# Designed miniproteins, single chains, continued (2): the designs that were tried, part 35

Each design is a single chain, and the fold is of that chain. pLDDT is the mean over its residues in the fold that is shown.

## One batch from the design tools (miniprotein)

Design m5185
Fold by ESMFold2-Fast:
Structure m5185 (fold): chain A 75 residues (1-75)
Amino acid sequence: MEAAEAALALLREVRERHGERILQAMLAVIAVRAGKLTREEALSHFSERTVREAERVVEEARRRNPEAVATLEAT
């Protein structure tokens, strides 16, 4: 399951390089894109600054490995 392995590797990398807070915000951004949360709900849990940083992390991850991000959106 290369897509699942890539998704787990992405979560580990984000936690190690950006920390738990950005990882949680990244998952919230992905949930918004998957239709599981509104942006307003995501913002209520995080500052706009944190959400913007998480959006950059998701965009960079999607450019590097789109399958990993698609797997996280599909859960």
Scores: mean pLDDT 77

Design m5186
Fold by ESMFold2-Fast:
Structure m5186 (fold): chain A 69 residues (1-69)
Amino acid sequence: SEVEKILEEILKSTDVSEKLDLANKFLDLVEKLDPEEALKYLEKAIKETDGFLADLFEDKKKKIEKEMA
């Protein structure tokens, strides 16, 4: 899927600005998914990243979880 492809590109990139641009594109795509599917992709992204990227994805996950409650 497009979401999986972008996550793979984030993991392969060595440039911080490129990673951030790809992360924002990833978040834009997960926002368009059903909440359950969005959470699955965000959980995977959090597991496979660290630092500021993991924090960014965790923040988005918490926002979606609050909207579902």
Scores: mean pLDDT 82

Design m5187
Fold by ESMFold2-Fast:
Structure m5187 (fold): chain A 80 residues (1-80)
Amino acid sequence: KEKVIEELKKLGLTEEQARFLVSAYVAALVAGKEPTEEQLERIAMEVAGLSPEQARKAARLLVEHREELKKYADELIKKN
């Protein structure tokens, strides 16, 4: 999870924006929902206030790290 946050920050996101997007994605995975790249791009623009260019890069990066974030979500479910 921290690696994904750091990579998002390299795209020009603030720490708050990066943590919000990772948390939103993980929360959806915990709820049994897997957001599409298009849904993540929309959330990044409409909720996190990213430019279209930053939103596309952020959404793609999150989907690229899907397996890592899904493993983290599964761990959170198991710990409860």
Scores: mean pLDDT 80

Design m5188
Fold by ESMFold2-Fast:
Structure m5188 (fold): chain A 71 residues (1-71)
Amino acid sequence: SLAARLRAQGDFHYAQGDYLTAGSLYEKAAEAEPDPQVAAENYRKAADAFEQSGDTVRAERYRKKAEELEA
């Protein structure tokens, strides 16, 4: 699926230390994911990646999106 490919690309960039690109890819993976539990997991990965990049505002935004999908 598109979501799975985007998540895999995010994982690759995260492993390279390219956290900003990884966060963007995880966010796109979450948006492309029809399963809310899997979408929430991808938003949590985006939040972690943005936090690692120093973007605490986007980290908090995507953490909140993950929580809303799990509620």
Scores: mean pLDDT 89

Design m5189
Fold by ESMFold2-Fast:
Order: structure tokens, then C-alpha cells, then sequence
Structure m5189 (fold): chain A 102 residues (1-102)
């Protein structure tokens, strides 16, 4: 339903905002990694439920692998950009898949 799509988008936006806040506050690496994993799991749930193309799922997974690598290397700005890209791509795909199913 549209209500479920909007709820998924809102949850992703709230998780991204939490990650952005933790980066801005120079939070411990483990807290940043925990939020990134929560975002990744939510995106996996959405991708499965809305049957995202396999190539798009692989690209999203690569973005998260790069984001985790950036965080472990101390490059928080690179990690933030990669997570923002993954969330934005997910929202776009979610809306496209929902509209195609109507």
C-alpha cells in the first residue's frame, strides 16, 4: 500500500538522519557501524519485499561494503556520502517498483 511505502521512506530518512547526527557529533566508530548495519538491513528488507532487480541489489550491497571500509579507515565523510547514495537509490527504486505494480 502507499501507506507502507511512505512508512518505509520515513524510517529510512529517520535512520539516515541519525547517522548524519552521529557523524556530526564525532560518535564512536562502533555506534556509526551499528546505524549503518540498521540502514543496510532495512534496505535489504525493502529490496526483498519490492523485488528489486538483482543488479541493483548488488550495487546497493557494494555501496554499504565501501561505506563500512570508509568508516574503518576513519573516512566518515566518504561513509556518509556512500550511505546517502544508497538511501537515495533505494527510495527511487522503491517508488518506481511501487508505481509499476499499480
Amino acid sequence: SLEEVLADIRELQELLAEFERLVAEDAPQEELLEVVERIREKIREIARRYEFPEEEVRELERLFERAVEALRAGDREAALRLVEEAVGRTVTLLLERYLAAQ
Scores: mean pLDDT 89

Design m5190
Fold by ESMFold2-Fast:
Structure m5190 (fold): chain A 65 residues (1-65)
Amino acid sequence: SSTVEEIKRRVEEILSKIKDPSLQEQAKALGETLITMAEEEGLSLEDARRQLDHFEKLIKQREAE
């Protein structure tokens, strides 16, 4: 689905920016959760984007420390 493709693309972009291995694992786990929610629970493209945008802001805050 377009939602799953967007999640995979965004997770790869986020992973390319993360220096911390534990944050990389969190990004992968979030991606897997969102893919499952899109396939099984009907998570919309807009909701997936909001979740990824929120996570990216949190990692930016963490990496700027």
Scores: mean pLDDT 80

Design m5191
Fold by ESMFold2-Fast:
Structure m5191 (fold): chain A 99 residues (1-99)
Amino acid sequence: SRREETLAQLERGLEEAKKNKNIEGEITVLAELYRLGAISVEEAKKKFKEILSENNLEPLAEKIIEVLEKYKDDPFKAAAEIRRLVRETMLETKPLRPP
């Protein structure tokens, strides 16, 4: 039940991120779903590519796919690196930063 509860929470988080057009949130939740084994590496690659392509972030999609290939045997490291890349990219592309 704990795993089912966690997966249900992540699915709700993904829906909210999509509703709010929160790309960082969508990628973060998908990375966690991959880390927990809820989606395969091939499914993760497809989902990341789709989301990032729809938002004109194809270079980030390529970097994430490289991370998934590099850490194919370590989904925990892959997920951590994906979260880092998304945060870094979103910070660099923000038009306004807090003072």
Scores: mean pLDDT 80

Design m5192
Fold by ESMFold2-Fast:
Structure m5192 (fold): chain A 98 residues (1-98)
Amino acid sequence: SLEELKEKLLELAEKVARAPSLEEAKRVIEEDLTILEEKDGVWKGLLENNSEVEVEVREEGGRRTVTVKAITPENIIIEVKVELEDGLVTAVEVKIEK
């Protein structure tokens, strides 16, 4: 369901945001995604339901932003963004586009 997918993407984003390294972030991502492309903190792949997913980690100063964007087979776009400052979650945003 859309709600279950949203929850899964949010949990993925939070786990990636809390990962102590990009290597551990990748390990977490591989639990849910078949990774097809990797580029410096960006991973693209497929969920088992064939949704296309992009995970991006950006760090600047003490701030980390993780963005997980999924496009379902039905062309629904779900974007989850989690921001951390000094290891604390400061923002969580979920967007659903039709």
Scores: mean pLDDT 85

Design m5193
Fold by ESMFold2-Fast:
Structure m5193 (fold): chain A 82 residues (1-82)
Amino acid sequence: AKVYVIGFRNSKEIATMLLKRTINKMKEEDKILVGDANSKDGTTKAVEDLIKNYGMEDRTTILRNASIKQMQAEKAKLEKEL
């Protein structure tokens, strides 16, 4: 099992493309951690909508306005739960 970490800032097209590619590569036991660095271009909503459309809500954690330290702490927590 693995936690995939994805961080975005104002990159709606790249964010959604990378998230789709990650979902297609992950195994059933894997989880996704998404960090949004205060995007204002609709990136956060596009990511949330994609997660919902793929039925990935239970396997995805989204941290808004997250620092690198907060992302690392959440990744460690999720990996311990695997």
Scores: mean pLDDT 76

Design m5194
Fold by ESMFold2-Fast:
Structure m5194 (fold): chain A 75 residues (1-75)
Amino acid sequence: MAARGGALLAEAIEAYKRGADPKVVTDLFMESLRAANPETYEFYLKLKEEIGEEEFTKRVVKFVGQLAREREERA
């Protein structure tokens, strides 16, 4: 459900703000997708397979950082 996914996404953003390990941020983000939108989760799993774990993690962390800024701007 979207509300559950939103809570997990908030945890990912909070972990990012704390300077947590990029893998932890990525795992929380992926769990948020799995809860909110399984189709998007499958898309990201395939993207990870195509670009590799390291590059995927960098892109996810960058995206979560962007979401953190957008949330502050429109909250």
Scores: mean pLDDT 78

Design m5195
Fold by ESMFold2-Fast:
Structure m5195 (fold): chain A 90 residues (1-90)
Amino acid sequence: SEAEVARLVAEADAAAAQGDYLTALGHYDEAAKLAYDAGDYRLAAEILRRAVDVVRAYHAAHPEALSDEEVERAIERLRGLAAKLEELAA
């Protein structure tokens, strides 16, 4: 439901604000999947673009956990998915 997607996004935003980036990424992933299943491709793409910012924040806070190469690969994957979803929404 739209309310469930909004709740998950709010929980993800709150987790990110607390520095709990992995929890935030999990909630964004669930929210994006629910938006996709509902046919709201624009919202799903928007959520994936928010996840990119969280991946960057996680890497900045924990540079030892992921290499620059792994971070760029994850960002490219998220941006690529968002772009494809934006095309479906058009």
Scores: mean pLDDT 89

Design m5196
Fold by ESMFold2-Fast:
Structure m5196 (fold): chain A 96 residues (1-96)
Amino acid sequence: MKLSPEALELDVELSLEQMGISVVKLILNTNELSAEELKEEIKLLEERIERLRELRERAEKLDDPVAPELVEQLEELIKEAEKIKEELKKKLEELE
């Protein structure tokens, strides 16, 4: 089915944010981060979560049959990002 231009834009932005979260997970699994690096990653992840919440609000306002699917995918990605943030905070506490 053809997406509306607004739904297509949101789908692309969602895909880019999903890729960004995957890269963060890869970095965290392969590198031992310093306390300062953990603080910066937490800050960047908080900014990403804010952007995801804005995308979710835009998706909820779409008059498009795919809007509920986009909202669900955004909610799942927000939960994943918040879980990673809590894991980063725990690692930071262990270093302090």
Scores: mean pLDDT 81

Design m5197
Fold by ESMFold2-Fast:
Structure m5197 (fold): chain A 60 residues (1-60)
Amino acid sequence: GPDIAEKAENAAEVLSDVGGSASVEALLSTAGDPSALATLLVAAGASPAAASQAASELSS
């Protein structure tokens, strides 16, 4: 599978960009599910389009 450290770093960058309150732990727990990741990113303040793109990248 992909490097967990790389996923954590990417998740932290996404959270920084959106200014949201979603935790890195919550993002990592959904890393295998792009739909769940996109939902968390939207809840954190990302646009649906940006959330879908980031979730696809973080889940691969």
Scores: mean pLDDT 64

Design m5198
Fold by ESMFold2-Fast:
Structure m5198 (fold): chain A 81 residues (1-81)
Amino acid sequence: ATVDPDQLEADIAIALIEIAYAISKLTVQRASTPEEREKAVKEGIEYIKKIAERLLSLLTDPALQERVKKVAEENIKELEK
């Protein structure tokens, strides 16, 4: 009848990672120099990694942990473009 708490936590984790990516991508796009862009990419990658690490610690289901990790890895790769 209700959403599984572990599934809800995973969905929230994925949403937060995607928001972190979106904010980081906007920062990269607003960089006016190559140096500022490189810094924004590096800071964005670290931010996504820190959020993913923290959120993974809240999950008990290994399959949901794997899904969250995959989303984080894919968003990091996209940010490097």
Scores: mean pLDDT 80

Design m5199
Fold by ESMFold2-Fast:
Structure m5199 (fold): chain A 100 residues (1-100)
Amino acid sequence: VNPEALYLAFKRYEPEYIEKVKDVSKEELIKRAQELLNADTIDVDEAREVLAGLAKYYVETKDPEILELLNKLFEKAYRTVPGLLSEKAALAYLIANSIP
């Protein structure tokens, strides 16, 4: 996944998910991401919140541990969660990810 493109998409079109995670610690983000990775089913709102938080944290810190979790969670959620990104956020992500 492109974390900068994902963060931009959330910030522009789904800012409520960024707002919900603004005060979440690195430790809490890792815990929530791990819980979703181990879950049989993933709620779309929970997936959006954790992905928004991981993308924001990575853009701010460049922490490689967060990038690894973001990649794993995005891959699982993209395969298993219908409507993971809104149409506008998905389009914004695809556009930003295609910029060289």
Scores: mean pLDDT 77

Design m5200
Fold by ESMFold2-Fast:
Structure m5200 (fold): chain A 77 residues (1-77)
Amino acid sequence: SSGLREAAVLTTAGMLLAIAESFEAGRENPVKGDVKFTGDKEVDIKALTTLRDKAKALGYTDAAELFDKALDLVKAS
C-alpha cells in the first residue's frame, strides 16, 4: 500500500541523509538544501542519484554502490 511504501521510503531516506551528512561534516561549508527527500518518488530518486554521484566524486566507491542499491529499492517501491 502507499502508506507502507511511504514509511519505507522515509526510513531509507532518513538513514541515507544521515550518511550524506557524515560526508558533509568534513566540509567547512556543507551544501544545505542541495538534496531533499519529500516522499515524492521521483524527487527522492533524484536526491539519491545526487548522493550517489557525490559519493563517487569523493572516492567513496562502496558508499556509491550502496546508494545504487538503495535507488533500486526505491524504484521498486
Scores: mean pLDDT 63

Design m5201
Fold by ESMFold2-Fast:
Structure m5201 (fold): chain A 59 residues (1-59)
Amino acid sequence: ASSAERLGAQLAARYEGASLEGGRRAARWGKDGATPEEAARVGGVSVRAGQGARNAALG
């Protein structure tokens, strides 16, 4: 949806615009350091709108 797409685009741009370290951190953060609710919410919007994928490691 629009809200999810907007949020995902902002998130993806931040990780891609920043250093690769940021991207690696985010991937691990979602898998290794977050609850299902936190990871699913962030991962859902990232995967849905964040083309560049793998930000949430959901595919």
Scores: mean pLDDT 48

Design m5202
Fold by ESMFold2-Fast:
Structure m5202 (fold): chain A 92 residues (1-92)
Amino acid sequence: MTVEDKLIERLKELAYELGVYTALAEHSPSPEVRAAAAAQVERLQREIELLFNFISVPLEAAGRYDRIEAIREEYERAFRRGREEALARLAA
């Protein structure tokens, strides 16, 4: 695996976690869990922004907008998976 591949994998992990904590912040029956999850959402959004910029700025400079869009699609899929899994767990 290249360094870029590892960074993209990390971005996907953070996106999944963001999906999980977003669902918990919105839908958890526990006020304490909702508050803790909301704090994690803020932290994860900041980390994701920094990591995405670190990945995307060199690609944008190289005109690799196709690669940036592919990375965004992977991010969105990971986020949706995290959200859906957390919502399913809350519904049980």
Scores: mean pLDDT 87

Design m5203
Fold by ESMFold2-Fast:
Structure m5203 (fold): chain A 106 residues (1-106)
Amino acid sequence: SELFEEFELLEQASEAQVEKDSKTEVERLMARIKLYTDLLRAYLFQLEKETDEARREELKEIIKSIITQVEELVKQLAELAPDDERVREVIAEAKSVIEEAKKFLG
């Protein structure tokens, strides 16, 4: 899928930037969660406007992929720093956006 290939390239470039800027594993995981949460919002915005059925299917697959990535990162972050307030805030925001996204996948 053209959209999926574009997503994978964007994901790779964005992940590389996080690695350059992050000093700790906690900081890296928080930055990655924020990045994927922002991507999730962007693809949801595209899905709401999309009328072509085939393109909607591709966008839904990208959104599902992002949700899976965020859920795994949230799990890792929660295990690494469960008592960090900043961590709890990042996880709460990510979960909120995932729940919103799931409403559009029906």
Scores: mean pLDDT 85

Design m5204
Fold by ESMFold2-Fast:
Structure m5204 (fold): chain A 92 residues (1-92)
Amino acid sequence: SEEEAKSYEVLGRLYELQGDKEKAAEAYKKAGDIYKSLGDEAFDAENYLEALDYYGLADDAYEKAFNLDSSYLKELIDVSVQWLKAAVLAVT
């Protein structure tokens, strides 16, 4: 759910403030996974503007995870590609 994703973003920020980069990255990655799933559901329903909003939130979360742990680069690239696809379909 969107509320669960927001909770993981808050948790990630709290871990960052405590200096726990590993747990912060994991929390941000989990938030990104939930937002991406919501974006995928919107995309499949052809709600491309809603998909753009969720993929944007997922991109932000994965970027935070990537900045703390470079192993999350694939997740960041994958959602950026999905965002671009949704953007093209939203204007056509």
Scores: mean pLDDT 88

Design m5205
Fold by ESMFold2-Fast:
Structure m5205 (fold): chain A 75 residues (1-75)
Amino acid sequence: SARLGALEATLSPVAAEVLRAAAELGGPEVFDVAAAALEAGSSEGEIIRAILEKAQDLGRDDLVARIVEILGSPK
């Protein structure tokens, strides 16, 4: 979506990939948390933490595992 693309453009490649995973696997509720954190001027680490916390709240173990894999990959 246009909004996802705009948010990805403001982030590092790793953080953008995490945001994409949140949009694809977490659904709108996880994505909205990420977007709100980014709009509030949160750091990339805070945005990633917000996504992880929301994914855990929703029982999205697949998204949590994907984010851990992304963070462990070289840029």
Scores: mean pLDDT 75

Design m5206
Fold by ESMFold2-Fast:
Structure m5206 (fold): chain A 67 residues (1-67)
Amino acid sequence: MVLTAAQKALLVAFLVEGFGLSAAQAAAVVAFIQTNTDAEAIRAHLAGLGLTANQADVVVDLVASLE
């Protein structure tokens, strides 16, 4: 998918301020989401970064709302 600057900023804010990821980790997650729209792939990637299942679900739901 292609995200607008505002959508990227929203995702980065949720990942950094909401979930405690670094700016570099948040940028990597945004880049991953742009190339992988599959919910299970997104959840697996986020779990690898130490996010909980609930945090991963919030990100997946947010991404779905942006499409």
Scores: mean pLDDT 78

Design m5207
Fold by ESMFold2-Fast:
Structure m5207 (fold): chain A 85 residues (1-85)
Amino acid sequence: MTEGEKNVLESVDKLVEEALELARRGREEGRPELAEEGIELLKGPLALAEGHAKSLPEGPQKELAEEIAERLRRTEREIERIREE
């Protein structure tokens, strides 16, 4: 449980960092396609987390899925802000 949850959150941390790095590089290098790649990296994990949040019964697993989905949605919004600056 606790160890597995920590490993999932660490994987999400790495994914978020990678997606944001792509967005920043896209801005600095004038390559908007890199920010799009960052968003694409989040799509699969976000869909999975949202699916779990909707289908799981109330409890720690559902709450974890909801937390991950919210974090990934927040990261997408951050990438959009980086693109618009």
Scores: mean pLDDT 81

Design m5208
Fold by ESMFold2-Fast:
Structure m5208 (fold): chain A 57 residues (1-57)
Amino acid sequence: DPVIETFLSYPEEDKPTYLAASAKDEATLQALAEALRKQGLDDLADMLVRQHRAYVP
């Protein structure tokens, strides 16, 4: 999945910026989480959702 490959290719320090950019679109975040779960990366998907919620007031 090109979206997941792009996300995983970001340095750890840049991942929060990617999450912040996605914060305006909950549907995009949910699609990313679902794609991660399909690849067996459930812990990473859960972390992504939790971090996104921390950035959204």
Scores: mean pLDDT 64

Design m5209
Fold by ESMFold2-Fast:
Parts: sequence; structure tokens; C-alpha cells
Structure m5209 (fold): chain A 60 residues (1-60)
Amino acid sequence: KLDELVQQLVALIEKQKQAIEEGNYDEVEKIQQQIQQIQDQASELTPLSDFWQRVAQAMA
């Protein structure tokens, strides 16, 4: 479901911010790949612009 992908991406963005603050660049790279997988799945359901707008709203 699209909402599940939005929640997964929000969680990954929070983990990425934490990894950057910790200087854990290996973890950042892994998270980037997971974000790409979520975007690929979301693009099959909705335009990426709509998906990212929902992500931004969920993080606000």
C-alpha cells in the first residue's frame, strides 16, 4: 500500500539523518539503497512527485 511505503521512507530518512550525525557512512549508503527500492515501488503506484509530497506531509 502507498501509505506503508510513505511510512517506511519516513523511517529510513530518520535513520539516515542519525547515521550522518554519527558519521556512519556505510549505514548511509545502505539506507540510500533502501530508499531507492521504496521509490521504485512507489513509482509503480503513483507519480514520484505525489509520493514525495505525501512523505513531506508525514514528516511535517
Scores: mean pLDDT 81

Design m5210
Fold by ESMFold2-Fast:
Structure m5210 (fold): chain A 101 residues (1-101)
Amino acid sequence: MEEVKKLIESLKKTPKEQALKFIEDLVNEVRDLVSPEEAERLLNFLKDAIEKGEITELVARILLHLYRAAVAKRNGRLDEAREHVQEALKLFEEYEKQKKK
């Protein structure tokens, strides 16, 4: 989608330190909607992608779902927030399963 392409371009133009802070702040905002282990795995994956400059459509889709979860949580829509976090985790888990196989 158009939002994914815009996010990829924005992250590529963002200084690494600012992009890393954005990811840390975003994961911390939704941390209570997942297990500590899931939050740490997701944060490490996203930080590694930013550090290596490997900002793929998958990374952008995961970040977009986390952002939507944070927005939903701020508006008191906890069920919607949980759905977006679960979609982000599903995308990450499917990627890791393909990489392990």
Scores: mean pLDDT 80

Design m5211
Fold by ESMFold2-Fast:
Structure m5211 (fold): chain A 85 residues (1-85)
Amino acid sequence: SDLSVQQQYADRQLDRVTRMGRQAGRPDTISRIQQLYSQRNSLLQQMYQAQSNGDHDSYDSYQNQLVQVDRQIRDLVQQVQDDVR
């Protein structure tokens, strides 16, 4: 449930940022953001599998990677948002 909500939020943010990036003329930045969202989705799926298997060490590792990916996404999204105006 929580993972589904997070994925829906991420998908909407990616669509929004992609549209904004096209207006700002930043294809390289948009490509990077898209790659990071793909990695984020992969990490969420791996976290779900690790949790289901009781693999706490893998879960913690994926969670730490997710935090880093989310930080990178936030920084790049902010850059695109600033450039649209």
Scores: mean pLDDT 79

Design m5212
Fold by ESMFold2-Fast:
Structure m5212 (fold): chain A 124 residues (1-124)
Amino acid sequence: MKSRVEQVLDLLRKFFSLPIIPGESSDEEIKKALKEALEQSSLSEGDKEAILKAFELLLEDPSISKEELIEAVAPLTDNPELAVSLARFLYLFSTAKEVNLDEIIKESEPVPELLEALKELLGL
């Protein structure tokens, strides 16, 4: 069975393999790509639902607070903070007009598992 870090890393690898253009792809194209990456990931069904819901809420209202996102997904997963930080990272990356990975990572406020996966994926 894969660790949480390996599960997150699998999702990130799959998402970044999809033809998403940051700042240029439509909300529907990004959402479709996230759904495909989630379906092919080793994450639990609850984690997948939580990540997707947090991502959809961010697309609807980018000003939504971290606390509101956590409250919204808490019924779906035992790890709502991971789901929210991962959704925020993917949202910020996908909608960035200019990709600055260090700033995107900082703004996503990653939990330790997400930060470890990102370091392994990106060589940071």
Scores: mean pLDDT 82

Design m5213
Fold by ESMFold2-Fast:
Structure m5213 (fold): chain A 87 residues (1-87)
Amino acid sequence: MEYHAVVRIEADSPEAARKAAEQAKKALESVPGTLSVGYYVDEERNVAYVGGTFDSEENARLAVEKAKEAALSVPGVTRVEGRVIPE
C-alpha cells in the first residue's frame, strides 16, 4: 500500500509561495521511503501544492511534518496545511 503526503501552502506573495514550495519539496525528498515528489504553484493566488508518495504511513506522516516546518520557515507564508492520504 502506498501513502500520499499532500501539503497546501498559502503566502502573501508569489515569491514566498514558490520559495516555500521548493523548501517543502526538498523536505519531502529527504525522508526515507520517498517514491515520487512534485509540486504546483498558483502564482496569481499565492498558493502552492506539494505532494509525494511514500512506501509507509510512518514515512508519509514524517514527510508532512518536515514539509510543513520547512514551508513555515519561509517569510511571507501565512498558512500551511498537510495531510496523509492512503491509496
Scores: mean pLDDT 85

Design m5214
Fold by ESMFold2-Fast:
Structure m5214 (fold): chain A 76 residues (1-76)
Amino acid sequence: METKYIIVDDASKVTLEDVRKAIEEAGGKVVLAAGPNDTEENLRKLRELAEQAGADDVLSGGGGMAIKKRIEEEKK
């Protein structure tokens, strides 16, 4: 089962359809991660998108950076 990580700097620029497409393409787990703009408002919008689209989790900006490092390590 494939896990796909989507880095979202601004939740207002991402549509519900974009998230749903990513979930369909992954065929498994999808995690939304806030980029540098991890304000409470942006995180709340990401959680709303995740709930509506059926994503598995939402991470703050710090978590997004950690995930990016993990993806790079796993590709090696």
Scores: mean pLDDT 67

Design m5215
Fold by ESMFold2-Fast:
Structure m5215 (fold): chain A 92 residues (1-92)
Amino acid sequence: MDELLRELLKEVLDFVEKNKNLTGPEIVPTIEEKARELSEKFPEIPYERILSLLLYVKYIHPDVSSLTLEEFKELLRTVPPYEELLEILGLS
């Protein structure tokens, strides 16, 4: 499991860095496409959780560059639903 979660964390961090200039609702289809890709690669993790993680890490996490595996595991369990995050961020 830890190897799988380390790889997922790396994918999430890479996505955030590559898309750092995208803001507002234009990010939504990009997140959904990446979440579909990651859900196929990591079938043990629900698509909805991956969606929430991508959106949360990009917009809400205060220091994405310092995000540890242990913090990432906590986020995987506690991150709000994607629809709630979209509403909070004004992207819906």
Scores: mean pLDDT 78

Design m5216
Fold by ESMFold2-Fast:
Structure m5216 (fold): chain A 59 residues (1-59)
Amino acid sequence: MEAERQRTLELHDEFGRTAAAAGRGTVEEAIAALRAFGERHPEVRSAAEMAIAALRAAA
């Protein structure tokens, strides 16, 4: 049973949905959503912060 792989896929799906939803709002809403995601999933906090930095650079 590959629970670790399944968890990684679930995190990817949630991150993708969060990023897609964030893209429909303001930059501030996108940053807040990604930061909240990183707080819920500390293991991907660095990735969430990199995405926030990219959004700030693109804005």
Scores: mean pLDDT 69

Design m5217
Fold by ESMFold2-Fast:
Structure m5217 (fold): chain A 71 residues (1-71)
Amino acid sequence: MGFASVFLPGAKKGTYSYEVRDEQGRVVASGTVEADENGVATLTGLPPGRYTVTFTDADGKTTVTPVVVEP
């Protein structure tokens, strides 16, 4: 299983809900993650591939980020 560190532009440190979609738009993972003060969150357990991740903060603000997990 791969690891991905994801930068969230303009994000504050805190807890985010996330949803991971594959290239076909299928939801392959979801959960909760902590972003640090630099707006970086780490996702684990994703197979290698290309994904789109949607993060939602406590105020309902969403951030969409492309993620590539290497073999």
Scores: mean pLDDT 75

Design m5218
Fold by ESMFold2-Fast:
Structure m5218 (fold): chain A 75 residues (1-75)
Amino acid sequence: MLLEEMDRILEEFRAKGLPKEQIDFLEQTKKAVEKLIEEGASREQIAGALRDAALSSTDPEVQEALRRLIELVES
């Protein structure tokens, strides 16, 4: 499931030593996605939130991870 994949990415990024700011940003993005799922949001709305996060991110690895999550949600 989407949240499980986000948890795996967070664990991987922490293990790789990504900056705390980028880890915190992904954790906030996950919380926003969790809230959308709880509210019964569509896949389109969830993908939109992930796109907004990708546009706000300054880290290429974070942007690539968010792009993969968007593809997962839309497939």
Scores: mean pLDDT 83

Design m5219
Fold by ESMFold2-Fast:
Structure m5219 (fold): chain A 82 residues (1-82)
Amino acid sequence: SSMAKQISLDALKQALDDLQKIANENIDFSKALSNEEARERIVEILLETLEKLQSVTSEEEAKEIAKEALEEIKKIAEESLK
C-alpha cells in the first residue's frame, strides 16, 4: 500500500544517510563504491529491498529490512577492496 511505501522510504532514507556518513568519513569505502561490479550488486540489493518493503506492515520491520540491506552493501564494498 502507499502507507507501507512511505514507511519503507523513510527507513531507506535513514539507511542511506548512514551510508553517506560512512562514505564521507572513509575515503577507502568511497573508492569501493566507485567500482562498477560493486555498484551493480548494490543496485540489485536495493531493488530486492524495495520489493520486500512493499509488503511491510510496521516501521520496525522496515527498519530491520533497511539495516540488512545496508549491511550487505558494506560487505560488497569490503569485498571490492580485495
Scores: mean pLDDT 70

